# Ledger of designs, part 33: designed miniproteins, single chains, continued (2)

Each design is a single chain, and the fold is of that chain. pLDDT is the mean over its residues in the fold that is shown.

## One batch from the design tools (miniprotein)

Design m5129
Fold by ESMFold2-Fast:
Structure m5129 (fold): chain A 85 residues (1-85)
Amino acid sequence: MLYHITVKITNLDNNNEVTTIEAEGENLDELVAKIEEKLKALGLPEDSRYLIEVYIDGKLVGTGVAANTAEAIAKIREILEKHLP
């Protein structure tokens, strides 16, 4: 089964600037690896408040807050683990 994941990242400390990343894959580890690669490539500012919103196939499945890229990746994995087999 192929899953389409959208992650919407809002920088609450930078005029609510929104960044969106997308990934497709068949399992949790593949999806997290793709999201991590894309998120690291974006180079988000450290020590900002980020609202993370995770969508699976266009449906909001979870939200979280992160202060940096590492925390964002951990929160995204946590949300996806609850919704993927």
Scores: mean pLDDT 83

Design m5130
Fold by ESMFold2-Fast:
Structure m5130 (fold): chain A 78 residues (1-78)
Amino acid sequence: MLIPKEVAELLQKLFILLSEKKYDEAVEVIRQLRAVLEKHGLLTPEVKALLDEIERLVRQGKFDEAYEVLQKLAELLQ
């Protein structure tokens, strides 16, 4: 299964930003990822729920937990 290259690139960038605990850049990439997922018809209720959880965890400074939820999102999109 192939996700769009744009989605794959944003997922990889977000994993790096979460590991580096870069709050402002992670929030911006989450917004970009949401828009790109919607553009490709991939923003299903399940995907949206995981992305909303990632954003909530990032806003709480829980980067390690957000990283684990992002892994689940990446698996769901593959």
Scores: mean pLDDT 86

Design m5131
Fold by ESMFold2-Fast:
Structure m5131 (fold): chain A 80 residues (1-80)
Amino acid sequence: MMIPWSAEDIREVGRLLDEEIERLRATQSPEEVLAHLEALLRELEAVYRRYRAHMSPEARAAFEELLERLRRRIEEVRAE
């Protein structure tokens, strides 16, 4: 079963991800947060490679923004 990704669904995931990252940063060590985010980035990159051919241009743009946002958050945690 392939999940059709919409730009709206991907943006929703991005909003929830930002909330979850702040929650993790408040409750876990920087090392634990970093490990979690790096694992999540690897999983999302694998999902994007698998499904990008089935995405609209808008969905691809939203997913690329999601990946870039996660990379920026990882850099923030590493800098602490």
Scores: mean pLDDT 79

Design m5132
Fold by ESMFold2-Fast:
Structure m5132 (fold): chain A 61 residues (1-61)
Amino acid sequence: MLRAVLSPELAELLGAPEGTVVTVHEDGSIEGLSEEARARFESLPGHEQGAIVLELRQMAE
């Protein structure tokens, strides 16, 4: 599992506070988002969700 700090862009997109720390699991699931931020993430098209997970993985590694 990887820890990543949300970029200002991702924090704004998801409605999360800047500097929110999330955990990205090997299956691509994200932990550490509020219910509201998770609902916003899940409302995005699948390709945008995939792009966010990829960005978080790149920032964490």
Scores: mean pLDDT 78

Design m5133
Fold by ESMFold2-Fast:
Structure m5133 (fold): chain A 65 residues (1-65)
Amino acid sequence: SGVEVVGALVAKELGVDKEEAVRIVEEALRLARQQGVDAGGRYLAEKLGISVESGKAVVELAEAM
């Protein structure tokens, strides 16, 4: 699934646990479906310590896969 692929890429890039990254990406996608990509991107940014712009890009990539 796109969540697992994107979660694995995020884990590799940020040096975080793969299982944890997949959970964070999955929750961000759930939030994006309910409240829009801005909400999902902000959640990702807060959890991973990245910019909101980067968080939104991760959400959009996962949705496209």
Scores: mean pLDDT 85

Design m5134
Fold by ESMFold2-Fast:
Structure m5134 (fold): chain A 62 residues (1-62)
Amino acid sequence: SDERAARAGAAAAVGVLSGDEERARALMQSYGVSPEAADRAVAALRAGDGRRAGEIVAEAVR
């Protein structure tokens, strides 16, 4: 779970930093993050809150 959450979080960060939030959401969903959780994680990353984004992804990944 931790490894999967870390990979999902890294994918989200890369997507947001590259300006491709849609791709970031799609990548998070491929790791089992719900669309709602992916939207919240992207919003947190955009706000510069990487810790909150990590918490959202960790809670959402099975």
Scores: mean pLDDT 74

Design m5135
Fold by ESMFold2-Fast:
Structure m5135 (fold): chain A 60 residues (1-60)
Amino acid sequence: AASEELKLQVDLLTAVANSEEYVIERMKANPKANPALLAQNEAALAETKKRLAELKEKVE
């Protein structure tokens, strides 16, 4: 069985990923957004999603 700690980490990372997606969507809607910062945020979201997938494999 997964620990309470792992379940909390999944919930936290899910919230972080949702927040990062919201920021990225707003940046894409803004034609004056910094493209380097957008790329950095997209990379950060990909890393967050990768970590979330790894944690979900441990939380059954």
Scores: mean pLDDT 81

Design m5136
Fold by ESMFold2-Fast:
Structure m5136 (fold): chain A 76 residues (1-76)
Amino acid sequence: MSQEILNKLIGLGLRVIGLRIDLELGADEEEIRKEVVKIIEEVEKLTGLKIELDPNASVEELIEKGLKLIKEALKL
C-alpha cells in the first residue's frame, strides 16, 4: 500500500472515531449517518474493498462497519 493511501486511511479512521464520540455526546444522527456513509464509500474507492450496508442499519452499526472496513484496509 502506498504511504499516501495509508495516511488517508488513518485519517478516515480517526474521523470515524470522532463521529462516534459526537454521537455519544448527542450529535444529530442523520448528519453522523451521512458522514459515515461518505467515509465508507471513500475507503471502498481507495482500496477496492466492499462492505454490505443495510439501509436500515443503526448509525452505531454503520460506525462499527466503517471501523472494521478501515481495519481490514490497513492490513493491505
Scores: mean pLDDT 81

Design m5137
Fold by ESMFold2-Fast:
Structure m5137 (fold): chain A 66 residues (1-66)
Amino acid sequence: SAAERAKKIEEKRMQILRESVKFNEELKKDLAEGKISREEYYQKMGQFALKLNEDYKKFLEELEKG
């Protein structure tokens, strides 16, 4: 149903938000503590964003098929 689809989308959005917040906080902490360079920080941020966008797009495509 449309309601079930909307619920799955919201659950996936909340999952992505939680993962993004956690990743950002851990990565900022590593940068502040000198565990990673500024360049590594931006590279990791960019790769994570690209992966999340791809995973979310694929999730939506699978929902549209079913």
Scores: mean pLDDT 85

Design m5138
Fold by ESMFold2-Fast:
Structure m5138 (fold): chain A 74 residues (1-74)
Amino acid sequence: SPADVLTEMLTDFLENVASMSPAELQAFIDAGRARLIAAGMPEAEADTIAAGLLEAGLHELATGERRDIEVEPA
């Protein structure tokens, strides 16, 4: 089912995102989106999930690497 594919995709994402490059993250998200659609998820929903995971993954990679350069004077 799409829910099972999504659960597996989220588990793989959480296990591996910290070790992924941005290109590997994009490939993972593209493959996951295709799997969700193949499992019967509407394209619009798969697009929303893929976009959200890509945004979250890129933010995680950027924030995890660059947290030490955040400076706020107030």
Scores: mean pLDDT 76

Design m5139
Fold by ESMFold2-Fast:
Structure m5139 (fold): chain A 56 residues (1-56)
Amino acid sequence: MEAARRIVRRMVEYLKKQGKTEEEARDEVLKWLIDMGFPKEEAERLVDEAVEEVFG
């Protein structure tokens, strides 16, 4: 697995453990990735994959 996918998945898992909803976790991780310089489309793809795996 690419490091970015692993990190994103861990962030979503962490937020779920903190009691965040699927939407809250998605929004928070997406904002973080965009702030880190990821293109919006790539950030959305990474977050959607992680959210589906963790919350699906």
Scores: mean pLDDT 81

Design m5140
Fold by ESMFold2-Fast:
Structure m5140 (fold): chain A 60 residues (1-60)
Amino acid sequence: LQEELDRIDAEMERVNKEIAEVEKQYKANKSEETFNKLVDLGVEALKLAVDRVILRKELS
C-alpha cells in the first residue's frame, strides 16, 4: 500500500543517483563495463516505474 509506494519511490531515487554517477563514468571512459551498468540500471528503473504505476492505480 502506501508503505510499498514509499519503498518504490526510495528505490527509484537510489537508481536515479546511481545512473547519474555511472553516466559520468561512461562519459569519461566509454568502457563496456560502465555501458553495461547503465543498461542494467535503465532496466531496473523501467521495472520500478511500471510497478509504481500499477500500485498507484490500485490505491485510487
Scores: mean pLDDT 80

Design m5141
Fold by ESMFold2-Fast:
Structure m5141 (fold): chain A 100 residues (1-100)
Amino acid sequence: SVEEKLATLERAKEAFLKRLDYLIKQGADPEKLEEMRKVVEEAHRKLAENIRAGDEDGVRKTVEETKKKLDEIASQLPPEVAAEVRRLAALFEKTVENLL
């Protein structure tokens, strides 16, 4: 159902943001990670709207745009932090694609 999809999306967002908070507390670049937080929050808002509308093309487009933005920021981080962020982005992408 739409309600179950939205609940799954919310949990995926919360998991991503919780891990970003952990990385910030470990001394990773807080400015770049805060930029990523905003990207994830914007993606969640757009994805929720697309899911409510039944707009699968909108979901796919939002995932692609979000992945590109997150990768651009990750490229500016130390390799270990970049790898962790790319892992989080891949998990988020897979979770959202499984909702289609």
Scores: mean pLDDT 85

Design m5142
Fold by ESMFold2-Fast:
Structure m5142 (fold): chain A 69 residues (1-69)
Amino acid sequence: MVPQHVVDIAREAIREVERERGVEFTEEALQRVIDALSRLPPEHQTLESARMIVRGLLEHRPDLYRRTR
């Protein structure tokens, strides 16, 4: 079971990038951020790490988000 704080961090990072870039991430993108954070040591399970992961998805994974509604 993934700790709730990791889920909350992943959701906040996605929400910030969605607001900044006018995009909507898929559920798969959220799961990928959660999985990536969960593989990091606890001291690196931070909002900063999550933002970096989300920006990586934005740059390399156009299949994981949609531009606006």
Scores: mean pLDDT 82

Design m5143
Fold by ESMFold2-Fast:
Structure m5143 (fold): chain A 62 residues (1-62)
Amino acid sequence: SSARDIGARTAREGGASDEAIERAAELVRQGKGKEAAEALIEGGASPDAANKGAAGFRVAAG
């Protein structure tokens, strides 16, 4: 979905590793949006990019 693609791109451009992006997408599918944002930050994303990336994954998952 385009929302997922935008979320992944935002997280990657914000510094997240591809591994962190995959983990965050799975966490969002489990309803763990806060943990998804934390995983993106641990993967190198800025807090703003992490929150936007996780939000994109949530839109795609719902």
Scores: mean pLDDT 82

Design m5144
Fold by ESMFold2-Fast:
Structure m5144 (fold): chain A 89 residues (1-89)
Amino acid sequence: SKADIERLKEILELLSSLSAEEIEKLAEKLFKDPLEQKQMIALAEMLKDFYTQISSKSEEEQEEYYSKLLELLSDEDLQNLEKMAKELS
């Protein structure tokens, strides 16, 4: 939905403002399993790169890319991203 796209954009904007070290510390705080920490750090870094790559595109193209990204993210990924975003709010 449009609301899901706008929330994902907000999460990626928050993540894009963080350094690599800040992302690592956030993951260490929120996730106790070392494998989950590593996976969430990798996901956050990938999403930062994604945000940077699409920021130069039109609003219509950005909406299409975000819609496709939502289809690729699992419910667990989205839940974990929400945990990270809420800690930053």
Scores: mean pLDDT 85

Design m5145
Fold by ESMFold2-Fast:
Formats: sequence, C-alpha cells, structure tokens
Structure m5145 (fold): chain A 65 residues (1-65)
Amino acid sequence: SLRQAEAEGLARMLASVYGVKVEFERRDGRLVLRVTARTPQEREAAEMIKRLAEATGEEAEVTYE
C-alpha cells in the first residue's frame, strides 16, 4: 500500500541518517519495526519511525534486538 511504501521510505532515510538498522516485518496486520539501537539518537529514530507509521493509519510496534 502507499502508506506502507511511505513508511518504508522514511525508515530507510532515518536509518541512513542515524546509522541505525531497521527491518520491517508484518504480523497480524501490524507493522513491526525491528531495531538495533545502542544510543539515544538511535532510539529517537525508532520512535520517529513508529510515530510516522501510526500517523499513516498503521498499527505499529517496535522491538529491540
């Protein structure tokens, strides 16, 4: 969907800017963001991506690896 494509594009941009690894996964209609975050900046990026997904009408959750 367009919403999913937009969320993925922004996730890739934020991952590049902050050097954080983000992987998309779908589970039971929810968008799952798998994030490797070690610094406050990386955690901020994860929160921004989650808020973006929620703003597009997706149900989203973040899991930290």
Scores: mean pLDDT 72

Design m5146
Fold by ESMFold2-Fast:
Structure m5146 (fold): chain A 89 residues (1-89)
Amino acid sequence: SRAKLDALLAGVGAGDEAAADQLLKEFMKMTKELVAKGKTNEAVKLSFRTMSEVTELRLSRRRGDADGYRAAVAHLRGNVDSLLAALEG
C-alpha cells in the first residue's frame, strides 16, 4: 500500500537499513501487480532501478557519504512515486 511504502521510505531516510530491505520486499510485491496489468517492461525497469538504489544507499552509508545517501533516498522516493502512478493510472 502507499501508506506502507511512505512509512518505510521515511524509515530509510532516518537511516534505518532494515526499512530499506522491507521497502524492497514491498516494492517487489507491488511490481507483480504491474505484471498482472500487462506492464511487464515497466515492472522490470522499476525493479532493477530500485535494487540498484538500495545497493547505492548501503554503499554510501558504509563510505560515510551523506550526500550519496540522500541522493539514493531521493531516487527511491522517485521510484516509489513512479510505481504508484503506474498502478493507479
Scores: mean pLDDT 83

Design m5147
Fold by ESMFold2-Fast:
Structure m5147 (fold): chain A 84 residues (1-84)
Amino acid sequence: MTDEEIKELAEALVDYAAAALKRGESPEEIRQRIRNFLKNNFGISDEEAEEIADRVVRLIQEGKRDEAAKLLYETMKKYKDKRK
C-alpha cells in the first residue's frame, strides 16, 4: 500500500465518520467501526486502535477533519511498515 493510498483511506474514513455523525449515528458506534477497521486492516492493537478511534471522532466533532485525517494517516503509515 502506497503512502498516497493510505492518505486516501484516512480521508475516506474521516468522510465516512463525519457523514455517520451527521446522520445521527452514535459516536460510540462510529468509534467501534474505526477501531475495527484499524485492527482488521493494519493489525493495530485493541488498546491503540480504541485510543485513535476516540481521538479521531473527537476531532471530527470539533470540526477538525484535517487533523483527524492526519492522525489516521500517521497511524496507518506507522503500522503499514510492521506488516508481519
Scores: mean pLDDT 82

Design m5148
Fold by ESMFold2-Fast:
Structure m5148 (fold): chain A 93 residues (1-93)
Amino acid sequence: DAIIKALKAKNYEEFIKLLKEYGAEDPEKLLEEIILGLHSEDKIISPADNVTLEDLKKLTKLPKNKPEAAAVAYLLKQYDPELAKKIEKYLKG
């Protein structure tokens, strides 16, 4: 919830703008899917610890060679550096 609030208050517009600029058809939905992956329904231990493979696959709907996926990982690094590392690792292959 703190991460969601911080993203919406400080970086939400920047995330949406970057996703739109690099050709995401529904950037708000994609960002919501990523944000949902940062939280467990039952218990939040760590956002990175609670991220599922499905949440990572939602981000990988973006082409690996497009800057939009790297930009989202970079922005997440401020709030969840371990999740950002996982995303970067999957983008590299």
Scores: mean pLDDT 50

Design m5149
Fold by ESMFold2-Fast:
Structure m5149 (fold): chain A 75 residues (1-75)
Amino acid sequence: EKEEKEKELKEKVLEILKKYSKSPLPSEETLEKLKELPVKDILDALKELVENAENEGGLDEEGKEVIEEAKKLLE
């Protein structure tokens, strides 16, 4: 069931984006638009979040947990 797995992946990505308090995509409208995008585009947004967070340095414990979950989805 590829569509079900893709929906699960999208939901996990959006949950990570919501959970990250320093996320560059804080608005609900932006998150709803991400749900409509192909899974690849959502993963690209997640990759950019991870890269930006790692480049900023000084992640708090919550941010580190979110980034680790993001890395799992980007495999």
Scores: mean pLDDT 66

Design m5150
Fold by ESMFold2-Fast:
Structure m5150 (fold): chain A 97 residues (1-97)
Amino acid sequence: HMMEGERLAEEAVRLTKEGVDAALQGNVRQAGILFQRSLDLLQRTLDLGAYEVTARAADESIRILEEALTQITDPEAQALLRRAIRSLERLREQARA
């Protein structure tokens, strides 16, 4: 479980970074797709029982999204990032429960 969970978590963080890049470029639709794919991968790490890996990846992704919010002025993009942060916070809570 650990090695597969680590691989999926690393991919999830990468997708979060790509989603931020898309949002900064004004591609809100692509950002939404990338954030959803990231969340789906972290749900898979949680389902695999990789709790510590899931919590760390969620924490890193939240940090990336919070930093991006300081640079994004588009209200639609801001709303998308805030929804992603809330979903990640829920996953982190479940991983730490």
Scores: mean pLDDT 88

Design m5151
Fold by ESMFold2-Fast:
Structure m5151 (fold): chain A 79 residues (1-79)
Amino acid sequence: LSVKGLTINELEKLFIKEFNELVKLKKNNASPSKIDNVKKKLTKIYFRLRLECLAGKSPEACEALKRIEKLIKTTSLPP
C-alpha cells in the first residue's frame, strides 16, 4: 500500500475502506494473517495522518483523525 502523494481526503477514504474490510474479515472469522495485513494498512494510513497533523501543515489531517477515531469508537469491533 503506497500512501505517497495521496491527499488527506484520499487517505481518510482509504482508511474507511480498509476499516470496513477489517470489520468484514472479523465477522467472517478470516485468518489471522488476513486480519493482520489490513491492520498494517490501517496503521500506515493513521500514522501518515498523524504526522501531517503534528507537523502543523494540515488542520484537515487533524479533523480527519478525529472523524476516524469517532468511527473506531462507535463500531462494534474497535481495534
Scores: mean pLDDT 78

Design m5152
Fold by ESMFold2-Fast:
Structure m5152 (fold): chain A 70 residues (1-70)
Amino acid sequence: SEDEKIVEELLAEGEKKLEEFSKLPKKEAIEKFNELIAEVKEKTDEKKLPLKLQKQLYEEMLEKFNELVS
C-alpha cells in the first residue's frame, strides 16, 4: 500500500541518518535523533499517515538508534 511505501522510505532514510549519528558523541547523537524524530513526525502528519504506523515507525527508529549507540 502507499502507507507501507511511506514507512519503508522514511525508515531507509532514517537508518542512513542514524548510522551517521552513531559516529557522533552520545549527547550530539541523541540531539540529532530527537531532531530527526520531529522531522519524521512532521512528514508523516503531512502525508496523513495513520497514528498506528507513525507509532511503529517511531518505535523501530528508536530500536535501531539504541542498537547503534550501545
Scores: mean pLDDT 84

Design m5153
Fold by ESMFold2-Fast:
Structure m5153 (fold): chain A 87 residues (1-87)
Amino acid sequence: KPSLEEILEKVDKGFAAVEAAIAATDDPAAKRLYLLLFAREVKELMETLDKESQEKLLEYAKEKIRELAARFDLPDAGAEAIALLEA
């Protein structure tokens, strides 16, 4: 069973990869897809954690998504990714 710390390290690596992918493309559909794929990966990781760690990861991931949405002007994609995490 992975610790919250191990999962947060995976999320940080995934965040860095998604940030680089969004920065490397001019296609708004690709940028949206990368953000949604990040949210989906985080949701899958949440299922491996206890309830308290799931809540911490959810808030952490929502903040990371808000950061990307603000930096790359993706408000609709950011809102969609957060909705996916909260489902």
Scores: mean pLDDT 84

Design m5154
Fold by ESMFold2-Fast:
Structure m5154 (fold): chain A 56 residues (1-56)
Amino acid sequence: GPLSAEERAELIAKARAAVESTTDRSVILAAIHEVEKHVPEATEEIAALRALAAQK
């Protein structure tokens, strides 16, 4: 079902933590994909995660 506002914020925060904490590309891509799948409207946050991933 749809996520609550709190669950969406938590998912985005968890994805950001994963992208920042690892150089494992498969983990980074999986984290970004979870945000895109559940919160596709978070376009700015997704773009920021992809930009951060591109620096690794």
Scores: mean pLDDT 80

Design m5155
Fold by ESMFold2-Fast:
Order: sequence, then structure tokens, then C-alpha cells
Structure m5155 (fold): chain A 96 residues (1-96)
Amino acid sequence: SQAKVDEYLALLERIAAVPEEEIEELREKALKIAEEKGLTAGEGPVKALKELYEKEKIELAKDLLRLLELGLEIATNDQEALAQLEEYAKELEALA
């Protein structure tokens, strides 16, 4: 579980270093793809981010895709890692 937590936090740190404008642009592109293809909230983000990475070679899409996949894995199969990530999120908010 610790290795998954460490990978998730490293992904969050890399994403946090990306300008907000680039994150928002990617979010808009992903939502548009999901809407155009009729994708649901559960699977839509994963498929949209995969398409943006595979077709447009957007590295941020690759990192976000891995973050979502790893987050889902932790939430479904690793309750201990999930609790640890929630604690880290609280600590990060307290430092801001």
C-alpha cells in the first residue's frame, strides 16, 4: 500500500507543478470528448484522457490517467492506503 501512496503523491506533485491554465485546457478537452462520445462519469474521464495521451501525446493526460487509475485501485482494493492519502490531503490543506 505504501508504494501506491508514494506513486500517487509523486503524480500529484508533478501535476501541481503544471500551470493552472494547462490543467483547465486539458479538463475542457477531456469533458468535450466524453460528451461527444456519450461517456458516463465513471469511465468517461479514463477514456477521454487515454485518447488525449494516445492521439495528441499530452503528457499531462498520461499523468492524470495514471492518477485516476491508481486512485480507483486504492479506493476499491486498499482501504489503508486510502485513509493515508486522506490524512496527507488534510496536512497539505493545513499548510496552504
Scores: mean pLDDT 72

Design m5156
Fold by ESMFold2-Fast:
Structure m5156 (fold): chain A 100 residues (1-100)
Amino acid sequence: MSVEELEKALEEAIKEAVELAKKGEDERALQTVREAVEKAVRDMVEAGHPVSEGMALLGRAAELARREFEKVGKPELAKEVAEIFEEGLRRLSREVAARG
């Protein structure tokens, strides 16, 4: 999967999660973001994308997610989503380091 395809998939998952949050499905919204971030990290590592590109992609997606959750009046979810992306960034760094 290309970096562009990964970014688009993350953006689509974030939009789905925001719609779930608007319906009061907060736990499902958080699970959707967590699964999407974990998949993006795995796909980036498996495809051999540079860690700098993966970090930049996750950073852009994290900012989009924070902004969209705040816009729908869910600042607590925006905070939880930020923590999910921070864990994803740590996982990406660890997985890349393990590969050499």
Scores: mean pLDDT 83

Design m5157
Fold by ESMFold2-Fast:
Structure m5157 (fold): chain A 71 residues (1-71)
Amino acid sequence: LEKHAKDAKEAAKKYAEDGKAISEKLTEQARQASPEKAKEINALRDYLVKTYDAGAKAHEESAKNLEKAAE
């Protein structure tokens, strides 16, 4: 149980870090792009950030449930 809780916490951390990295990268690309292209990049960024945030929360909840079960 503790190993699975640790794996879930690491997965949550990775999703959060990946979401931050993709947000920063796409924000920079949007700044260098034309207004039309920037709008497309911003829409993609918002979609991906939301997806990574959802993944991080799901794994964080999984870790909490596993820790609670180990008590």
Scores: mean pLDDT 80

Design m5158
Fold by ESMFold2-Fast:
Structure m5158 (fold): chain A 63 residues (1-63)
Amino acid sequence: SEEEIEKALEGIYKDEEIFKLAAKYFNTNEEDKEEAIEGIREKLLKDKEKQKEFLKFLSGVLD
């Protein structure tokens, strides 16, 4: 869901290690967190299967 995506993106933004993993997975610019997060958000919103896989991954990584 969109709420789950926003919560996941907030967690990614606050955690440098998780952000690095997400940036690598979505092939985004690590130097620009805001642009990277927006790119990740767009990709997740357009692909429900990728959204499910990524949220499941984060559920195991986020404390």
Scores: mean pLDDT 72

Design m5159
Fold by ESMFold2-Fast:
Structure m5159 (fold): chain A 96 residues (1-96)
Amino acid sequence: MKIVELAEKLAELLSKMDPVTAIKVLRELIDFFESLGLTEAAEHLRKAIQAVLKGDYETAKEHLIEAARIIETQDPETQKKVIDYLEKVIKKLEEL
């Protein structure tokens, strides 16, 4: 539940910034997910980037939520690492 809420908040923030910055944030998230072995979740983030490139923020949000749902099926340690990372990213984006 917490990770889906963070994904929804991130999607809102990404929709309010320029597409270049939004794509950079998503690329850094992909690198982080890949470092944790979250390959399927990272694939949804790549689809979110393609949606952002088309100006389709609704589809980008759907892919972020799908990635979050996959992560919620992982072990508690992996979930905590993702929560900590997303909270840090969201805090930085709210200061822009």
Scores: mean pLDDT 87

Design m5160
Fold by ESMFold2-Fast:
Structure m5160 (fold): chain A 71 residues (1-71)
Amino acid sequence: MKEELENEIALSLALIGFAVAKIAAKNGASVEEVEKWLEEQVKKLEESGVSEETVERAREAARETLEEIRK
């Protein structure tokens, strides 16, 4: 149960962070800075011991966020 809860919280926090990063990019943050920050967030999830499935979902969301910013 703790492991499941940690995965849910970690993913939710990552997704919230990605939404904030997208808003920051619209307000003048560089795409390079946002990309680096998103990569750091995914790496932190990997290092925190969350499931591979959770990390992959976060990685996918990060890629989608970058695609939207680059448009």
Scores: mean pLDDT 76

Design m5161
Fold by ESMFold2-Fast:
Structure m5161 (fold): chain A 95 residues (1-95)
Amino acid sequence: MEESRKKIIEGLKKNLKEVKKIKEWAEKNGDKELVKKAEEAIKRIKKDLEKVKDPNISSSELTAIALRSIGELEEVKALKKKVEAERKKAEEAKK
């Protein structure tokens, strides 16, 4: 269904935007590992965005792409949360 494809494309674009925001935060904070992880997630989501343009793509692959993009975003979010927690602990230890 065409509508399912549109929803998946919108979801991928939203997830891509959120990962890009996390990359910007990581760059401003000098976290090279988080920048690298965010860049890898951006590349994978962009590759999947190109795949959803294929008219021969199956419904199962569309579902797999949607779930994969959610997983990429959640992984990068989890790493950011860990970095924020470690920075807070380091700051408290200096007081």
Scores: mean pLDDT 81

Design m5162
Fold by ESMFold2-Fast:
Structure m5162 (fold): chain A 100 residues (1-100)
Amino acid sequence: SQEAIAEELLQNFREDLQEHLEIFKEALELAKQNKLSNEEIKKIHTDALKQLDELYERQKEEAEKLISDEELLEETLKEMDKLKDATKREIAKRAEEALA
C-alpha cells in the first residue's frame, strides 16, 4: 500500500539520520582528542549540515517518485522536515558543546 511505502521511507530516513548523527558525534570526539582548532570544529559542523541537506534532498526525491497520493506525500514530507529539523538542532547543540 502507499501507506506502507511512506512508513518504510520514513523509517529508512530515521535510520540514515541516526547514522549521520553518530558519525558526526564521533568526528567531534576525535576533534576533541586531537585538540583541533575552533575553525576545524566549525568546519565539521558546516560539513555535517551540508550532508544532512543532501540526505534530505535524496529522500525527498525518493518520496516524490514512490508516493502518488498527494495528501500522503504532503504528510510524509512534513514528517521528514520535522525529523531533519530535530537532527539539525542536535547537530548544532553538539557543535556548541564542542566549542565550549
Scores: mean pLDDT 89

Design m5163
Fold by ESMFold2-Fast:
Structure m5163 (fold): chain A 92 residues (1-92)
Amino acid sequence: SASEEALRALAERALAALSPEQRARVEALAEELARAAARFAEAQRAGDEEAAREAEEEARRLEEELRALAENEEQARAALYRAIALARELIA
């Protein structure tokens, strides 16, 4: 829980530096990336190599979209921290 709270605090602090419009875009992408990461973890636990590959490919595409939309490193970092925090909640 302490590690999850720390990641959430880092994500919230990074998001607080963004405009409301930027934050909404980053949060939407972070949620999609978190869901892809959760599917990857589930597929690995189940030994489903094909599902794991598909989830990894989806996560890579979402990361590319995030980097294309981010105007700066701060936006990209905020989305990654948010995605990690959300994925931790979905997996645990």
Scores: mean pLDDT 73

Design m5164
Fold by ESMFold2-Fast:
Structure m5164 (fold): chain A 90 residues (1-90)
Amino acid sequence: SQRVIRDLHALSVEIQSLLLLYDDGKISPEEFRQRVIDTLKRLKEKNKDNPLVVKALEEMIEVLKDESLSVHEQVQKIQEIINELIRELQ
């Protein structure tokens, strides 16, 4: 669980870094979403034997595929999922 919690904190930091690039106009919304989805898919493979973690990562991918949500709304929802998952793993 400690390794997974560390990976989830690293994910949160990566998302914030990508959001700063997006806000600065350096990457498109599509590039932001694709980069986060790629990281989430790698984490799913790494944690394939943990159904709780896989389910949460799939919910995060679903948020990023919801074209009705802004990038900021997607980040807010994903950070909420990350925080809840970290709490459940303690």
Scores: mean pLDDT 90

